# Designed miniproteins, single chains, continued (4): the designs that were tried, part 74

Each design is a single chain, and the fold is of that chain. pLDDT is the mean over its residues in the fold that is shown.

## One batch from the design tools (miniprotein)

Design m14553
Fold by ESMFold2-Fast:
Structure m14553 (fold): chain A 85 residues (1-85)
Amino acid sequence: MSTLSEEQKKEIEELVKKAAEAYKLSEEEREKVLRMVLQGMEALGAQDLPKEHFLKVAKRLVIEAVEGVLGKKLDEEEFLKILDE
């Protein structure tokens, strides 16, 4: 069970949704990215971070998870622009 708040989970889900749409992820790839990010945030104790720091860490984990699933390096600046919208 995740210790993240429902609002924090929603923010992560929104970031993963934006990434999945931008990079044309399959349903399985999207689910894997979401799981990886949620597990990573929980492992870091991110639920206790201020919102600004929480979002910064979440964005980093989303980028790393998507790169891992796709097996390729992505343009971080372009990716961050997508997530910051």
Scores: mean pLDDT 81

Design m14554
Fold by ESMFold2-Fast:
Structure m14554 (fold): chain A 100 residues (1-100)
Amino acid sequence: MKKKVKAHGVLREILESLGLPDEVTLEELVDAFLKAFSKNGDGTITKEELKEFLKKLYPNREITDGEIDAWLKEFSKNGDGTITKDELIEFLKGYAEELE
């Protein structure tokens, strides 16, 4: 069973804006973000949707297209340029580890 993630700083503000509590599971967080950002409703995230998502997570950082492309190449093992739910869970798990 996955442990709950306690939102901190910017992530807490994002969860509040999405109507979520500050303590959610990574899977619940991923589902909420996919619903918010997947304009296609396919449960995958495109490069454009990922860029918008990262800008909301890191509003004080410049996110370049080159960084998005490099990140997509690392996480999208399918090479189709989309992020799956499982790949997004791995990303958010890394972020949660930084908070501890």
Scores: mean pLDDT 63

Design m14555
Fold by ESMFold2-Fast:
Structure m14555 (fold): chain A 102 residues (1-102)
Amino acid sequence: KEKEALEVLLERLEKEREEAKKNGDEKSLKALEAFIAELKRALEDPSISLARALARAIKKAEEIHGVVGPASEKLLKEVAEDEEGTTKKIIEQILKAKEKEK
């Protein structure tokens, strides 16, 4: 289910990347490419949890946009406290969202 959640997120991000490319939004394109790269790394390395990959991806996107990083900081703290529980919660949220898009 974690692999399925990663694949769902990657499909959505790839669509957003194509839109950013059409619009010539270089910062959004660069941020999306960095985000996709972190999630693809988690697909290849089962020791990297979805929550950890997502936290790192958000942090890189925030750095590219010049944002202070409140979202990545919050998720990184949650992962540090309970990586397994945070990963499970994220998987459930992603799969529920996909179910509604049928």
Scores: mean pLDDT 76

Design m14556
Fold by ESMFold2-Fast:
Parts: sequence; C-alpha cells; structure tokens
Structure m14556 (fold): chain A 63 residues (1-63)
Amino acid sequence: SEFEEVRKILNTDAKTLEELKEKAEEKIKSAEQAIQDYPEMRALAEKSLKELKEALKKIEEML
C-alpha cells in the first residue's frame, strides 16, 4: 500500500497517517538544519530532502 511504501521511505514503524506526517516533518527539519550546519554536504542532503518532501506530499494526499 501507499502507506507502507511511505513508511518504508521514512524508515519508521508509525501506525497512523498523523504519525507518518510528524515523522516526515521532523526528518525534513533535521535535514534542513544539517544543510545549514554543513553546507558542503548540501548536494547529497538536498536529494534526500526532496524524497522526504515528496513523501510528505503523499501523506497529505492520503489525509
């Protein structure tokens, strides 16, 4: 299912869409902070961030 695919992308055992959204938002904030602290890693972090934002969009579409 789409829920299980997103849960796998986020590497979490969240059981609800609300929990998945919280985890996605938390990981996005952490990735954005990492880019600010370590700008030399921006290219790699931006690719991961894009995947996390797409996962969040899918979660919001399921809500």
Scores: mean pLDDT 80

Design m14557
Fold by ESMFold2-Fast:
Structure m14557 (fold): chain A 87 residues (1-87)
Amino acid sequence: MKDIVVEVKVYDKNGNLIGEARAVAPTAEEAGRKAGELVKRLKPKKDETVLITVEGEDPREAARAGKLAAEGAKEAGAGEVLVDLRT
């Protein structure tokens, strides 16, 4: 079974990349939760954008991982959270 990859990029209000993280796990839940925890450590601010990119073979699993990572980003205080699913 191919691992699910969740990439996180944090951009300031001017579009500059200021932080990034990557989570890889065999399950959507593990990948998404791990990515969400990594986003919290990046401490995004209300005027910053978090872009979450999920790579996985199953669209439903990719969507689940993206949802969990986005929940972590919102809890961390990100102003905008975008999810890009690549299947």
Scores: mean pLDDT 84

Design m14558
Fold by ESMFold2-Fast:
Structure m14558 (fold): chain A 112 residues (1-112)
Amino acid sequence: MKYYSVGEVEEELKKKGIKVTIRPGEDPNTYIVELESEYVKVTFNIHLEYVPELGKFKVKVEIVSGSEEAIEAVKKAIEKIKKGPEYQFFGEVLKILAEEFAKADEEAKKKA
């Protein structure tokens, strides 16, 4: 089984000039994630419900704010997450979000 750690995803994004900030939300199971580059920025909440029997999370993502390109990318990532397994590893979910954000960053860079 192949899965990604949160640290591995952060390292990949840093190599692309993308800053990652992960902070606790108001709910102890919610994290506020900010992805920011020179061209695009997005803030979203990740709600994680841990399922000990599976060692996985039931994940919900809610967009808070961002540039148009980054918001569209996160929406596309959410649809991919919904089409995947009901229970996922946090790193896998973050990887899907990161890949779509990186595509939006490259697209915005071409317009600059």
Scores: mean pLDDT 78

Design m14559
Fold by ESMFold2-Fast:
Structure m14559 (fold): chain A 83 residues (1-83)
Amino acid sequence: SEEEKILEEFEKEHEAEIRERVERERARLDALIAAGDLEAAEALKREFLIREIKRLTEELKKRVSEEFAKEIEELAEKTIATA
């Protein structure tokens, strides 16, 4: 379907960017873990995930129908609520 094609292209376009952003945050996470600050490490992981979900959701919404955009937004909100 067209939606499946949009999702696949979006994933391919953002895969390298997401990897680079994850690697950057991994360095900060590793430093916090090495320092024994596990609470700060967990908070950083959660904040990074929420920020990335919101960012990617807004970008994806620009490429899909209004109906599909609403479904993506609802899924993102549910994912954030359970993070």
Scores: mean pLDDT 79

Design m14560
Fold by ESMFold2-Fast:
Structure m14560 (fold): chain A 85 residues (1-85)
Amino acid sequence: MLSEVEEILKAFDELVEEIKKLVENDPRLTPEQKAELLKYIDSIVKKTREEIKKAIENGDVEKARQIAIDGVSEIYSKYVDAKVA
């Protein structure tokens, strides 16, 4: 149980950091767009981590995993939209 929760949080954090790295190194994004995206990512990360903790407090590991997946998906979708625009 605890190890599974730790793996969920670790996977979430690692994927978020990879997306942040992609944003910082993307030649199609202006410095202003990069700053706005990183601020948005930080907001989603904070919200997602709080929701994960609430799911864990309720003993719902599967819900915690789904919340992490949904948070990453939101971050990635925002990055893709900014890259195309």
Scores: mean pLDDT 80

Design m14561
Fold by ESMFold2-Fast:
Structure m14561 (fold): chain A 79 residues (1-79)
Amino acid sequence: VEEEAYERARAAAKAGDAEAVQALVDELGERYADDPERLKRVLAHAQMGAVEGAYEAGQLSEEEAREGLALARERLAAL
């Protein structure tokens, strides 16, 4: 669910594994193809995980991470 998507995206992004991040996005898109609202929610949580993982890996600045998290939260609030 959302927590699992967040943790998987965070781990993949922290490892610098862009292919694993993309594979997760593709998997979630297929799994929730018939539930667009749930897909958007799960993808927003995956985006939060990816942003935090990339920040922990030193690939994003604090400002970039804050902006990415704000965008993901805005998408959740719109649901």
Scores: mean pLDDT 79

Design m14562
Fold by ESMFold2-Fast:
Structure m14562 (fold): chain A 70 residues (1-70)
Amino acid sequence: SLEEEKKDIIELAKDKFEEIKKVSKSEEEFKKLFEIYLEQMVEAMRERGIPEEVIEEIKEEMKKIAEEIG
């Protein structure tokens, strides 16, 4: 279901953001790498046919997670 797919994407994103934080030398670098990853994920979700409304919800949750980790 879309709800389960959304949860899986968010869980994978958390792991990826933690990896990005570990390799980032500064908060500025973390933000730049986060932005690149976010745009790549949005494109991938569109190609998979995920509805734009759901993509926006995931994007908002990913931004909140990045703020908590960064």
Scores: mean pLDDT 81

Design m14563
Fold by ESMFold2-Fast:
Structure m14563 (fold): chain A 83 residues (1-83)
Amino acid sequence: MEEELLEKVRELSERIQESIDRWERYEREGDEEGKRKSWEEIEKNGEEMDKVMQEVKEMSEKAGEEAFKIVSPVLQRIKEVVA
């Protein structure tokens, strides 16, 4: 169960990073519609990530720490995009 949640955290992190990559590409191209869709993907996957992170933290402090290591770079990238 913990390992399954950590794999889901990794999967969601990858999806969010891919959506950020698409958002950056559309920003360079001036594609407002592409940017909007990419941001909607980031928000949707972010909400699912938040739920999974809460579940992981409640199961084990160690699992929570491992999940933080996976999520921290993604959260930093999101912060840079909205800045």
Scores: mean pLDDT 81

Design m14564
Fold by ESMFold2-Fast:
Structure m14564 (fold): chain A 77 residues (1-77)
Amino acid sequence: MLDMSKLSEEERATLFELMAQVQARLQAVYAQTNGDLAAVRAAARALIEELAAQLRARGVPQEVVDAIRAFLEEQLA
């Protein structure tokens, strides 16, 4: 489980912002595919890579990016 208390305030704000983006985009894929869970999972994997790139661009440490990626990948399993 990702321990949010170990993240800085800025890192937590960035994570919450990006998690909201993931949720919105996954909901859009679900609606567009009429509930195809396989399509949603494929989109989620692509979004994990995009999120990792955005976190690095915003200056989030690689260690935190790796932890967030692992957390999101676990949700897909």
Scores: mean pLDDT 74

Design m14565
Fold by ESMFold2-Fast:
Structure m14565 (fold): chain A 72 residues (1-72)
Amino acid sequence: MQYSAVLRLPRPLSEEQRERVRRIAEELGADVHIHDTPDGTRVSITAPSRERLERAVEGIQREVDVASVTYE
């Protein structure tokens, strides 16, 4: 079973912010996909457990401004 979340960010991410987001996900065994949008950035996260997904989301929220989080 996999757990997923989509984060909507109001601004484009810098290369340093992208690297930090990827590192947070990697440390938690989560997969992350970062997509540029006209209105900012979309980050899709998939993790092997709910706990790891929640930790990844929280870690990313500490590094970047997040407008919304949708759990799937």
Scores: mean pLDDT 82

Design m14566
Fold by ESMFold2-Fast:
Structure m14566 (fold): chain A 68 residues (1-68)
Amino acid sequence: SEEELLAELERLRAEAERLLAQSTDPGVRGMLQLVLRELERSLGLSVEERRRTIAGARAALDQARAMQ
């Protein structure tokens, strides 16, 4: 549902913000800032684009965690 997608977007946003606060690596910070920007942008887009953004954010956050 759209409500479930919005809840997941908010969860991913909070996780990205936490990782950004903890990270000092410029590459990881850049990736997390891009994730936050794309999550915010997706709020104005279609449900299908939000699903794609969620998938991309999950992959990026997995990579950021592995690099820390």
Scores: mean pLDDT 83

Design m14567
Fold by ESMFold2-Fast:
Parts: sequence; structure tokens; C-alpha cells
Structure m14567 (fold): chain A 81 residues (1-81)
Amino acid sequence: MLTEEQKKKAEEFIKNMEEIAERVRARGHEDLAETIEKKIQELKDAVDKNDLEKFNKVMDEGMKTVGRAEALLLQEERAAA
């Protein structure tokens, strides 16, 4: 069962993912934005169902996806300078 702390962590991470999805979409990375949006929905579903295993999996996958997205945005911002 998900703890209150884990639910708050999920809420904060969802906000971060929503911001990153908007930024990558603005740069023309529609597929990446859609991938992040799918992770947001999966995380919301895991929290709603109190599915700890799914929560841990989606959090790990989401963090990896966000890390790739942030690295891409930084690389493109430097290339556009």
C-alpha cells in the first residue's frame, strides 16, 4: 500500500513531468512529450489503485525518461546558441 509520503512524491513528480513534457513539445519532440504524458497517466493510475509495485516501476521509468528529456533540451539549447 502506498504511503502518504509516496503519494506526495508522486504528485510533485507529476508536476515536474508536465513541465518537461510542455518544454519538449515546444521544441518539436511530440513523441517524447507523448511518452512523458503516458508515464504521468500510469503514475496517476498506480496511485489511485494503491499499487506499490507499479508505482515503483513507473517512478523509475519516469525518472529515466525525464533525465533523457532534460539532457536533450540542454543539448539543443546549447546547439541553438
Scores: mean pLDDT 83

Design m14568
Fold by ESMFold2-Fast:
Structure m14568 (fold): chain A 94 residues (1-94)
Amino acid sequence: MEEFKKLVEEAFKEAGIDAEISARKEGDTVYIEVRAKGTLKQIAEAGRLFAGKADELGYEASVVTEFAEPADLSNPDQEVEVTLTVTVKPKKKK
């Protein structure tokens, strides 16, 4: 749990966003809730960076994004406030 929380913190820091992160474990699945404010571009970059880090560690991550207010998705520099729900689970062993 804490390891994935740190990976999310690092990804958002690399994207230039300060994020509020909470994590919970349910069975073998880790749910990470991220509340962040930044540009659409920064939030997309942070998600991509985290997914890559999780994949390298043998985990699969899925992300659901919820916007606090309607966003103009055509403007990558628009500041938005989002809640991201990240679901992390182990990859099947090959």
Scores: mean pLDDT 76

Design m14569
Fold by ESMFold2-Fast:
Parts: sequence; structure tokens; C-alpha cells
Structure m14569 (fold): chain A 72 residues (1-72)
Amino acid sequence: MDLTLKKFRLIALFTEFWLKAKRGELSPEEAEELEEEIEKLVKEILKQEPNDKSVQKLMEKFKELVEKVKEE
């Protein structure tokens, strides 16, 4: 139904994470906090659309970025 707003929110959070990381403004603590919020939103979307591969792929990419930030 109106999953579009949840997907826009997910993209907005991912974009915030990526932009802050690019600008060197993202602390490991902020990265972990954003990761938790994104995971919660992904679970909500997948609860309604279990086979949403775009959301699953976005989550995989996000985890890669979080891992890279934590390694620094």
C-alpha cells in the first residue's frame, strides 16, 4: 500500500549516512545509531513486501559502508 513513504525515509537515512561519511562528519557512534534505525525500517518494509530485492540490496550495501567506517 503506502510503502513509498517508508522507502523514501529509508533512502533519506541512507543518504544522510553516506553524505556524513563523505564529509568526514560521521562518528562510529553515529554510524551505529543510523544502522539501527535503517535496520528497523528495513524490517518494517520487508514485513509487508518480503521479496523486495531493492530494499534487501540497499541493506547489504549499507552494511558494507558501516563496516568500512568501523575499520577506520
Scores: mean pLDDT 75

Design m14570
Fold by ESMFold2-Fast:
Structure m14570 (fold): chain A 65 residues (1-65)
Amino acid sequence: MIEKIAEQISKSLGVPLEVARKAVELVAKGYSIDETAKQLSETFGIPLELARMVAERAKRLLEKL
């Protein structure tokens, strides 16, 4: 499940698959969008605004399950 969601995020937002996977994992574990975005920005060096978009997309796709 995580892999399919991560691939969709990676393709739609143009982020590396590793970034998308980490976002889905953190959101699935119950981390907030803000907490997830901060960790992605710090771990992968991406802009915080992009990290927030990735985290929000992960939450939206997980909620459709």
Scores: mean pLDDT 82

Design m14571
Fold by ESMFold2-Fast:
Structure m14571 (fold): chain A 94 residues (1-94)
Amino acid sequence: SFEETLLEVAERLGLDVDEVRGLSLDERFNLVLSTLIQRYVDAHLAEPPDRELLEEVDELFDRLKEVSTPEHQRVIENARRHLDRVLEEVDRRR
């Protein structure tokens, strides 16, 4: 289920699963999504880039997208497009 996959992703990200379980679905989703974005940025900006972590975060985005509602799926897709544009711009300025 989407709710259970959010908890599994939170655990893989090192978040406190009991704290995340106490959140509403939307709060849980926002926390997990923001954490995924932050880990992806940190991995991309590492010198050299952390390719294993980038691949793991990509897999976790895909897992959430697969089990999410259509509304949450659009939020994930929009966040990913925005993230890709921002990182491309950052790389251009390096």
Scores: mean pLDDT 85

Design m14572
Fold by ESMFold2-Fast:
Structure m14572 (fold): chain A 74 residues (1-74)
Amino acid sequence: SSEVEEKLQEALKLLGMEVPPTLEAQAYALVDGLGTLSPEDQEEVHKAWVEASKEGIDAALEAMAEKVIAILQK
């Protein structure tokens, strides 16, 4: 598994969501799971995505997952 996949799986588990078998499905599930966060936390995740997206999709997905993990472990 890629490092990105490991981060996505951790974020999904913390959200109490089922972990789909593919990276693409995990990414979509995480985006759906963002709707359970406060508007303020959703904005933080969005900012992390936008900043990391300069380095490509894998960097954006990793940054999104890491921010979700950080928020849920407060």
Scores: mean pLDDT 82

Design m14573
Fold by ESMFold2-Fast:
Structure m14573 (fold): chain A 73 residues (1-73)
Amino acid sequence: EVVELGKKIKELNPELSAKEIWDLVRKKALEDGLITEEEFEAIKNNPDSLTEEQREALVKAYKKILEEIEKEK
């Protein structure tokens, strides 16, 4: 669940707002080639209207960010 992964990132980085976490996750997915630039902008305002492929890409990006943060701690 995208929401649960976002909450975990916030627990590890309480200074980050939900918007900042969302921006980080979308940037990570774009950097890793999981979404296009068009999708990056479209997803920004419609997080509940994701395709299956977009949800999978964002979950992967969330998990990568979470793993990186956990390893730094």
Scores: mean pLDDT 75

Design m14574
Fold by ESMFold2-Fast:
Structure m14574 (fold): chain A 79 residues (1-79)
Amino acid sequence: SSEIVDSAPAALVEEVREVLPEASDGTARRVAAALVERRETGKSFKAIGERFGVSVETLMDAEDRLGVRDLVRAVEKVT
């Protein structure tokens, strides 16, 4: 649904596109929205994947790659 996808911040959608270059724009938007809801609700990857029509594997890969980017930014900020 458009309302669920529209909840995703544009900046997060762009970051998802960068970490999942083979994903379509539609998939990147759904992944971004799914990760936002997962962060806010604490629901499992399976529950979130079923809700947004995205595979658990894709969600886990995106979250892992985004986590690596956050770690790099955190290291640069501390030093």
Scores: mean pLDDT 72

Design m14575
Fold by ESMFold2-Fast:
Structure m14575 (fold): chain A 76 residues (1-76)
Amino acid sequence: VKSLIEKAREELRKIADRTAEIPDPQQALIEAANEIARVTYKLREELLKAGVSREEATRIAVELQIEALRYMSELL
């Protein structure tokens, strides 16, 4: 479980770093939002398979989305 979360967090940081390089801030945010949604949705499904409750898996996925967006806001 912890390794799944850490792997997702690392992937989300790389997405934020890459998308923040896009010159148009609105396009950067749109692309980041789409990729962040995919990664966190995938994480939620993996957490459910690992036996995490639906409520807890959703909470973790949402927390990581917020972390990634906050990190990206520091880059913009």
Scores: mean pLDDT 81

Design m14576
Fold by ESMFold2-Fast:
Structure m14576 (fold): chain A 55 residues (1-55)
Amino acid sequence: SRSARIAERLYRTLSRLLPPARAREVSRQVADLVSRGDYDGAIQLVDDAIRESRE
């Protein structure tokens, strides 16, 4: 599905920036938001994760 492909791509990107467990958690939450049509929430969650990774 479209949301599953988005989750896979996000996991690959986020796993380079975040610990694997956190990358998986964030990717799963984003996939859920996307499947519900909450694109603003999905974008915000990704932005928050990237901001945290800059530490």
Scores: mean pLDDT 78

Design m14577
Fold by ESMFold2-Fast:
Structure m14577 (fold): chain A 76 residues (1-76)
Amino acid sequence: SALDQALQLVDSSSVSVQRKLLEIIEKRLEGMDGHEIERRLGEIFPSPIERSTLLSVLSNEKDTKKLLEHIKKLLG
């Protein structure tokens, strides 16, 4: 699934990338525009395939929350 791919991508990412992604996800849940979210993802994930996977996850609130909690556990 897109969520499983996103979790693996996060696990292999640097702490700096994980923190930036956490901020983007929190802003998405606060109602930030999808176009701005896509722009910000492009700054930390230059791969179109990786961005597409993350955008797919961020289109579903339950998957977004699961990804957020996973990143929080990695950083805590």
Scores: mean pLDDT 87

Design m14578
Fold by ESMFold2-Fast:
Structure m14578 (fold): chain A 59 residues (1-59)
Amino acid sequence: GSRLRILLGMLSKETGISPEEALALAQAGDYEGLAKKTGMSLERAKRAVDAIREALAQA
């Protein structure tokens, strides 16, 4: 839904990661890979993964 698109769009604009790659990493629960790809902290990557997975569950 709308929330998922907003989250992926914001992450893409902030870090340069593609929305598709961010979604794939979040679906895999790979917050370490997301952190490494984007340069964000592990804490922030974990929160991003959790937020994306929550948005998927609500879609």
Scores: mean pLDDT 82

Design m14579
Fold by ESMFold2-Fast:
Structure m14579 (fold): chain A 113 residues (1-113)
Amino acid sequence: SKEEVIKLLDEIRKLVEELYQLFLEHSTDPELQEKAKEIYEKINKLMDEAKKAVEAGNRDETIKLINEIYKLIDELATLAVEAFKDNPELVKKIAELYNKIRELMDKIIELVK
């Protein structure tokens, strides 16, 4: 249902926010924080567009936007792993967040088929 897809998008948004918060809590590098913020803001914008596509019943646009969101989340997670590579606890947390996001995204793709 459209309602279920929107709920999954909101859950993904919360997990992406947790990933972004790791940069704010554990990095003192302003350039890194700014780069993470730019990716995070792009993800949020595409998430809002994806919700509109879902509400409109536009399956092709929804899938396209989900794939674009996926690429940006992958970029943010990759940036986080590289930034925190010397902290195994943070690398583990990043991997756990990324894996949860992937599972939820796969559920969205299945529901919009």
Scores: mean pLDDT 89

Design m14580
Fold by ESMFold2-Fast:
Structure m14580 (fold): chain A 80 residues (1-80)
Amino acid sequence: SARHEEERELFELFLENAEKLIEWAKKNPTELNKEQLESAIEELKRMIERLKEKKVPGAEELIARAEEVIKKIEEIIKEI
């Protein structure tokens, strides 16, 4: 459905923005970027739960990608 397509597109856009934030944080390891990365983890977790609750078809690949992004962010935060 169009609603499920919008949910997937919004999730994918957020993942792309989180990946860009990771790249910027690696070049500029500041406390502000650490706070932004921590906020991104919390938002990604909320979006994962939302996709699971709504039972969005084909979301499994997006959820797996989001979990990988969360892991990468957590590794960067440890280095800041």
Scores: mean pLDDT 78

Design m14581
Fold by ESMFold2-Fast:
Structure m14581 (fold): chain A 89 residues (1-89)
Amino acid sequence: NPDAELLKKKINEEVEKNEPLRKKFAEKAQQSTPEERKELAKEVVEYQNEQNRKLANELREKYKLDVELVSLKNELGNELLVVTMGGLK
């Protein structure tokens, strides 16, 4: 299914794009005080949310994919990019 393949590819590209940042933030968090970890977590969430919003708009406009941003219902306001169409296995 070409749509499912495109969907999976775009999700994997976004995950791969954010992987170096996740590693850097995880390493910094281990070296940080509890207060610094809270601040770092907010910065990470803000950056990821903005990138996910930009990606969601591009996927809708250029690729005609049905995507949504879902809040994780936590204090940091994490937004998870979820794709709601296609037959991902």
Scores: mean pLDDT 65

Design m14582
Fold by ESMFold2-Fast:
Structure m14582 (fold): chain A 89 residues (1-89)
Amino acid sequence: DEEKKKIEEIKEEAKKLTKEMIKIRKELENTDDEEEKKKLAKKLQEIADKLIQLISSLPSNELQKEVSKELGEIMLKEGIPEEELLPLL
């Protein structure tokens, strides 16, 4: 099923982008340099924009909600509050 394969590929890429956001967020927590913080925040927003576009490419609103919930659970498991990243998503 071509559609099922496409959905799985989108889910895997969304998880990859989410892991990259988590990595940058942890880097942001560990820096005291204000200029580096601004740079990391900008990079985080750039990846968040890509993630939004990718989720929006899913063929149904139900799938978009399912994937968004799954990514939120991944972020929570890694110690990042959902409310901290959701304003960027």
Scores: mean pLDDT 78

Design m14583
Fold by ESMFold2-Fast:
Structure m14583 (fold): chain A 95 residues (1-95)
Amino acid sequence: ALAAAQAALRAAAERLRALAEELRKLSDEGKKNGDYQTAERLERMAEALERAAEAVEAALSDSPGTQRRALLWAEHVAREGERVKEEARRRLEEI
């Protein structure tokens, strides 16, 4: 049980960090296209994803309740990151 919860949290942190890197690449594309507002939004979201990954990693040695809350928060932030990514992709494809 504990080992499975810790594995889920580690996987969540890895997914959040991977998504942050994808958003940073899109931010660089936005800058190249002169869309600095989209680039800034993507960078802010990447920072939020990294902070969420750090919170999830901090929860690894905490109570089951804290681990569950961290995982739910990570899922929420990941969904927001995916939404921002999709909005940015559509905007950049129109340029």
Scores: mean pLDDT 83

Design m14584
Fold by ESMFold2-Fast:
Structure m14584 (fold): chain A 66 residues (1-66)
Amino acid sequence: ELEEEVKKLIDLYEKAFNVKFSDERRKRYIEKAKELLEKGFTREQALTVVGSEILIEARKEKKKLE
């Protein structure tokens, strides 16, 4: 469930910024979200943290293409 939500966020930002993340980077975002849940963060908090990182990295990748 959490993994699918993180994958949807990655796909959303990849499409929005017209960028593509490596499989290794995608896995890292999923693992980080799982770690946050294990540390006692809520699903919403984990998705907010990871989603923010994906957004920042997507913007950086788009900037490099400009």
Scores: mean pLDDT 82

Design m14585
Fold by ESMFold2-Fast:
Structure m14585 (fold): chain A 71 residues (1-71)
Amino acid sequence: SAALKEKIVAILKENGLSEEDAEKLANGLVTLLESGMPKEVALALLRKELEELVGKEKADKAVAQIRELLS
């Protein structure tokens, strides 16, 4: 969903990602979820990438916010 992707992009930008990186990761997450990947597996992969870009604390915060959005 375009609306879901936009909300994920906003959360990622709030947690320190550039617009380009946020769009790329949001598109990747949505694609994994649409392919039938379990939510917690997709979020674990996202967290690993975010940790490298913004550090563990911001990565954990972003993943928690996205988990709430997907509930």
Scores: mean pLDDT 86

Design m14586
Fold by ESMFold2-Fast:
Structure m14586 (fold): chain A 70 residues (1-70)
Amino acid sequence: MTKKEAVQKVAQDIADLARQAPSLTPEELKQRFEELKEKYKKEYGIEVNIDLEVSPDRSRLLLAVEIKVK
């Protein structure tokens, strides 16, 4: 598998999880992202950092994703 293929797979899985987000709590969503990070680190050697922040008034949700490829 090429690095490009691995990056595309990570991006697709993150997008798929985002589509399912309305059926998950913010805590469950964070746990799903942590599981994906560990999976891709072990299978593809890719480091993925995902930060999810919800504003105190719950009016905003910020998702930041960083993919590091060696």
Scores: mean pLDDT 70

Design m14587
Fold by ESMFold2-Fast:
Structure m14587 (fold): chain A 73 residues (1-73)
Amino acid sequence: MEELIERITEILVSYGVPEEIARKIAEGAVKAYEAGVPLETIERALTLELAPIVGAERAREAAREVVKLLEEH
């Protein structure tokens, strides 16, 4: 769990999200995943949450990387 949050935080920071915000988003994504929320729903939510911070294009890329990491877990 902590390792997933850290890895997602690192991905988001690499796309330009401030670390404190990235960590909160990572925590939310991991909680949604553990609750059984579909990966497609998590990807959409992440894209919408990240777009105001890093722009729509980077938000889509970051969301896809996060979902891929969750899928491989």
Scores: mean pLDDT 85

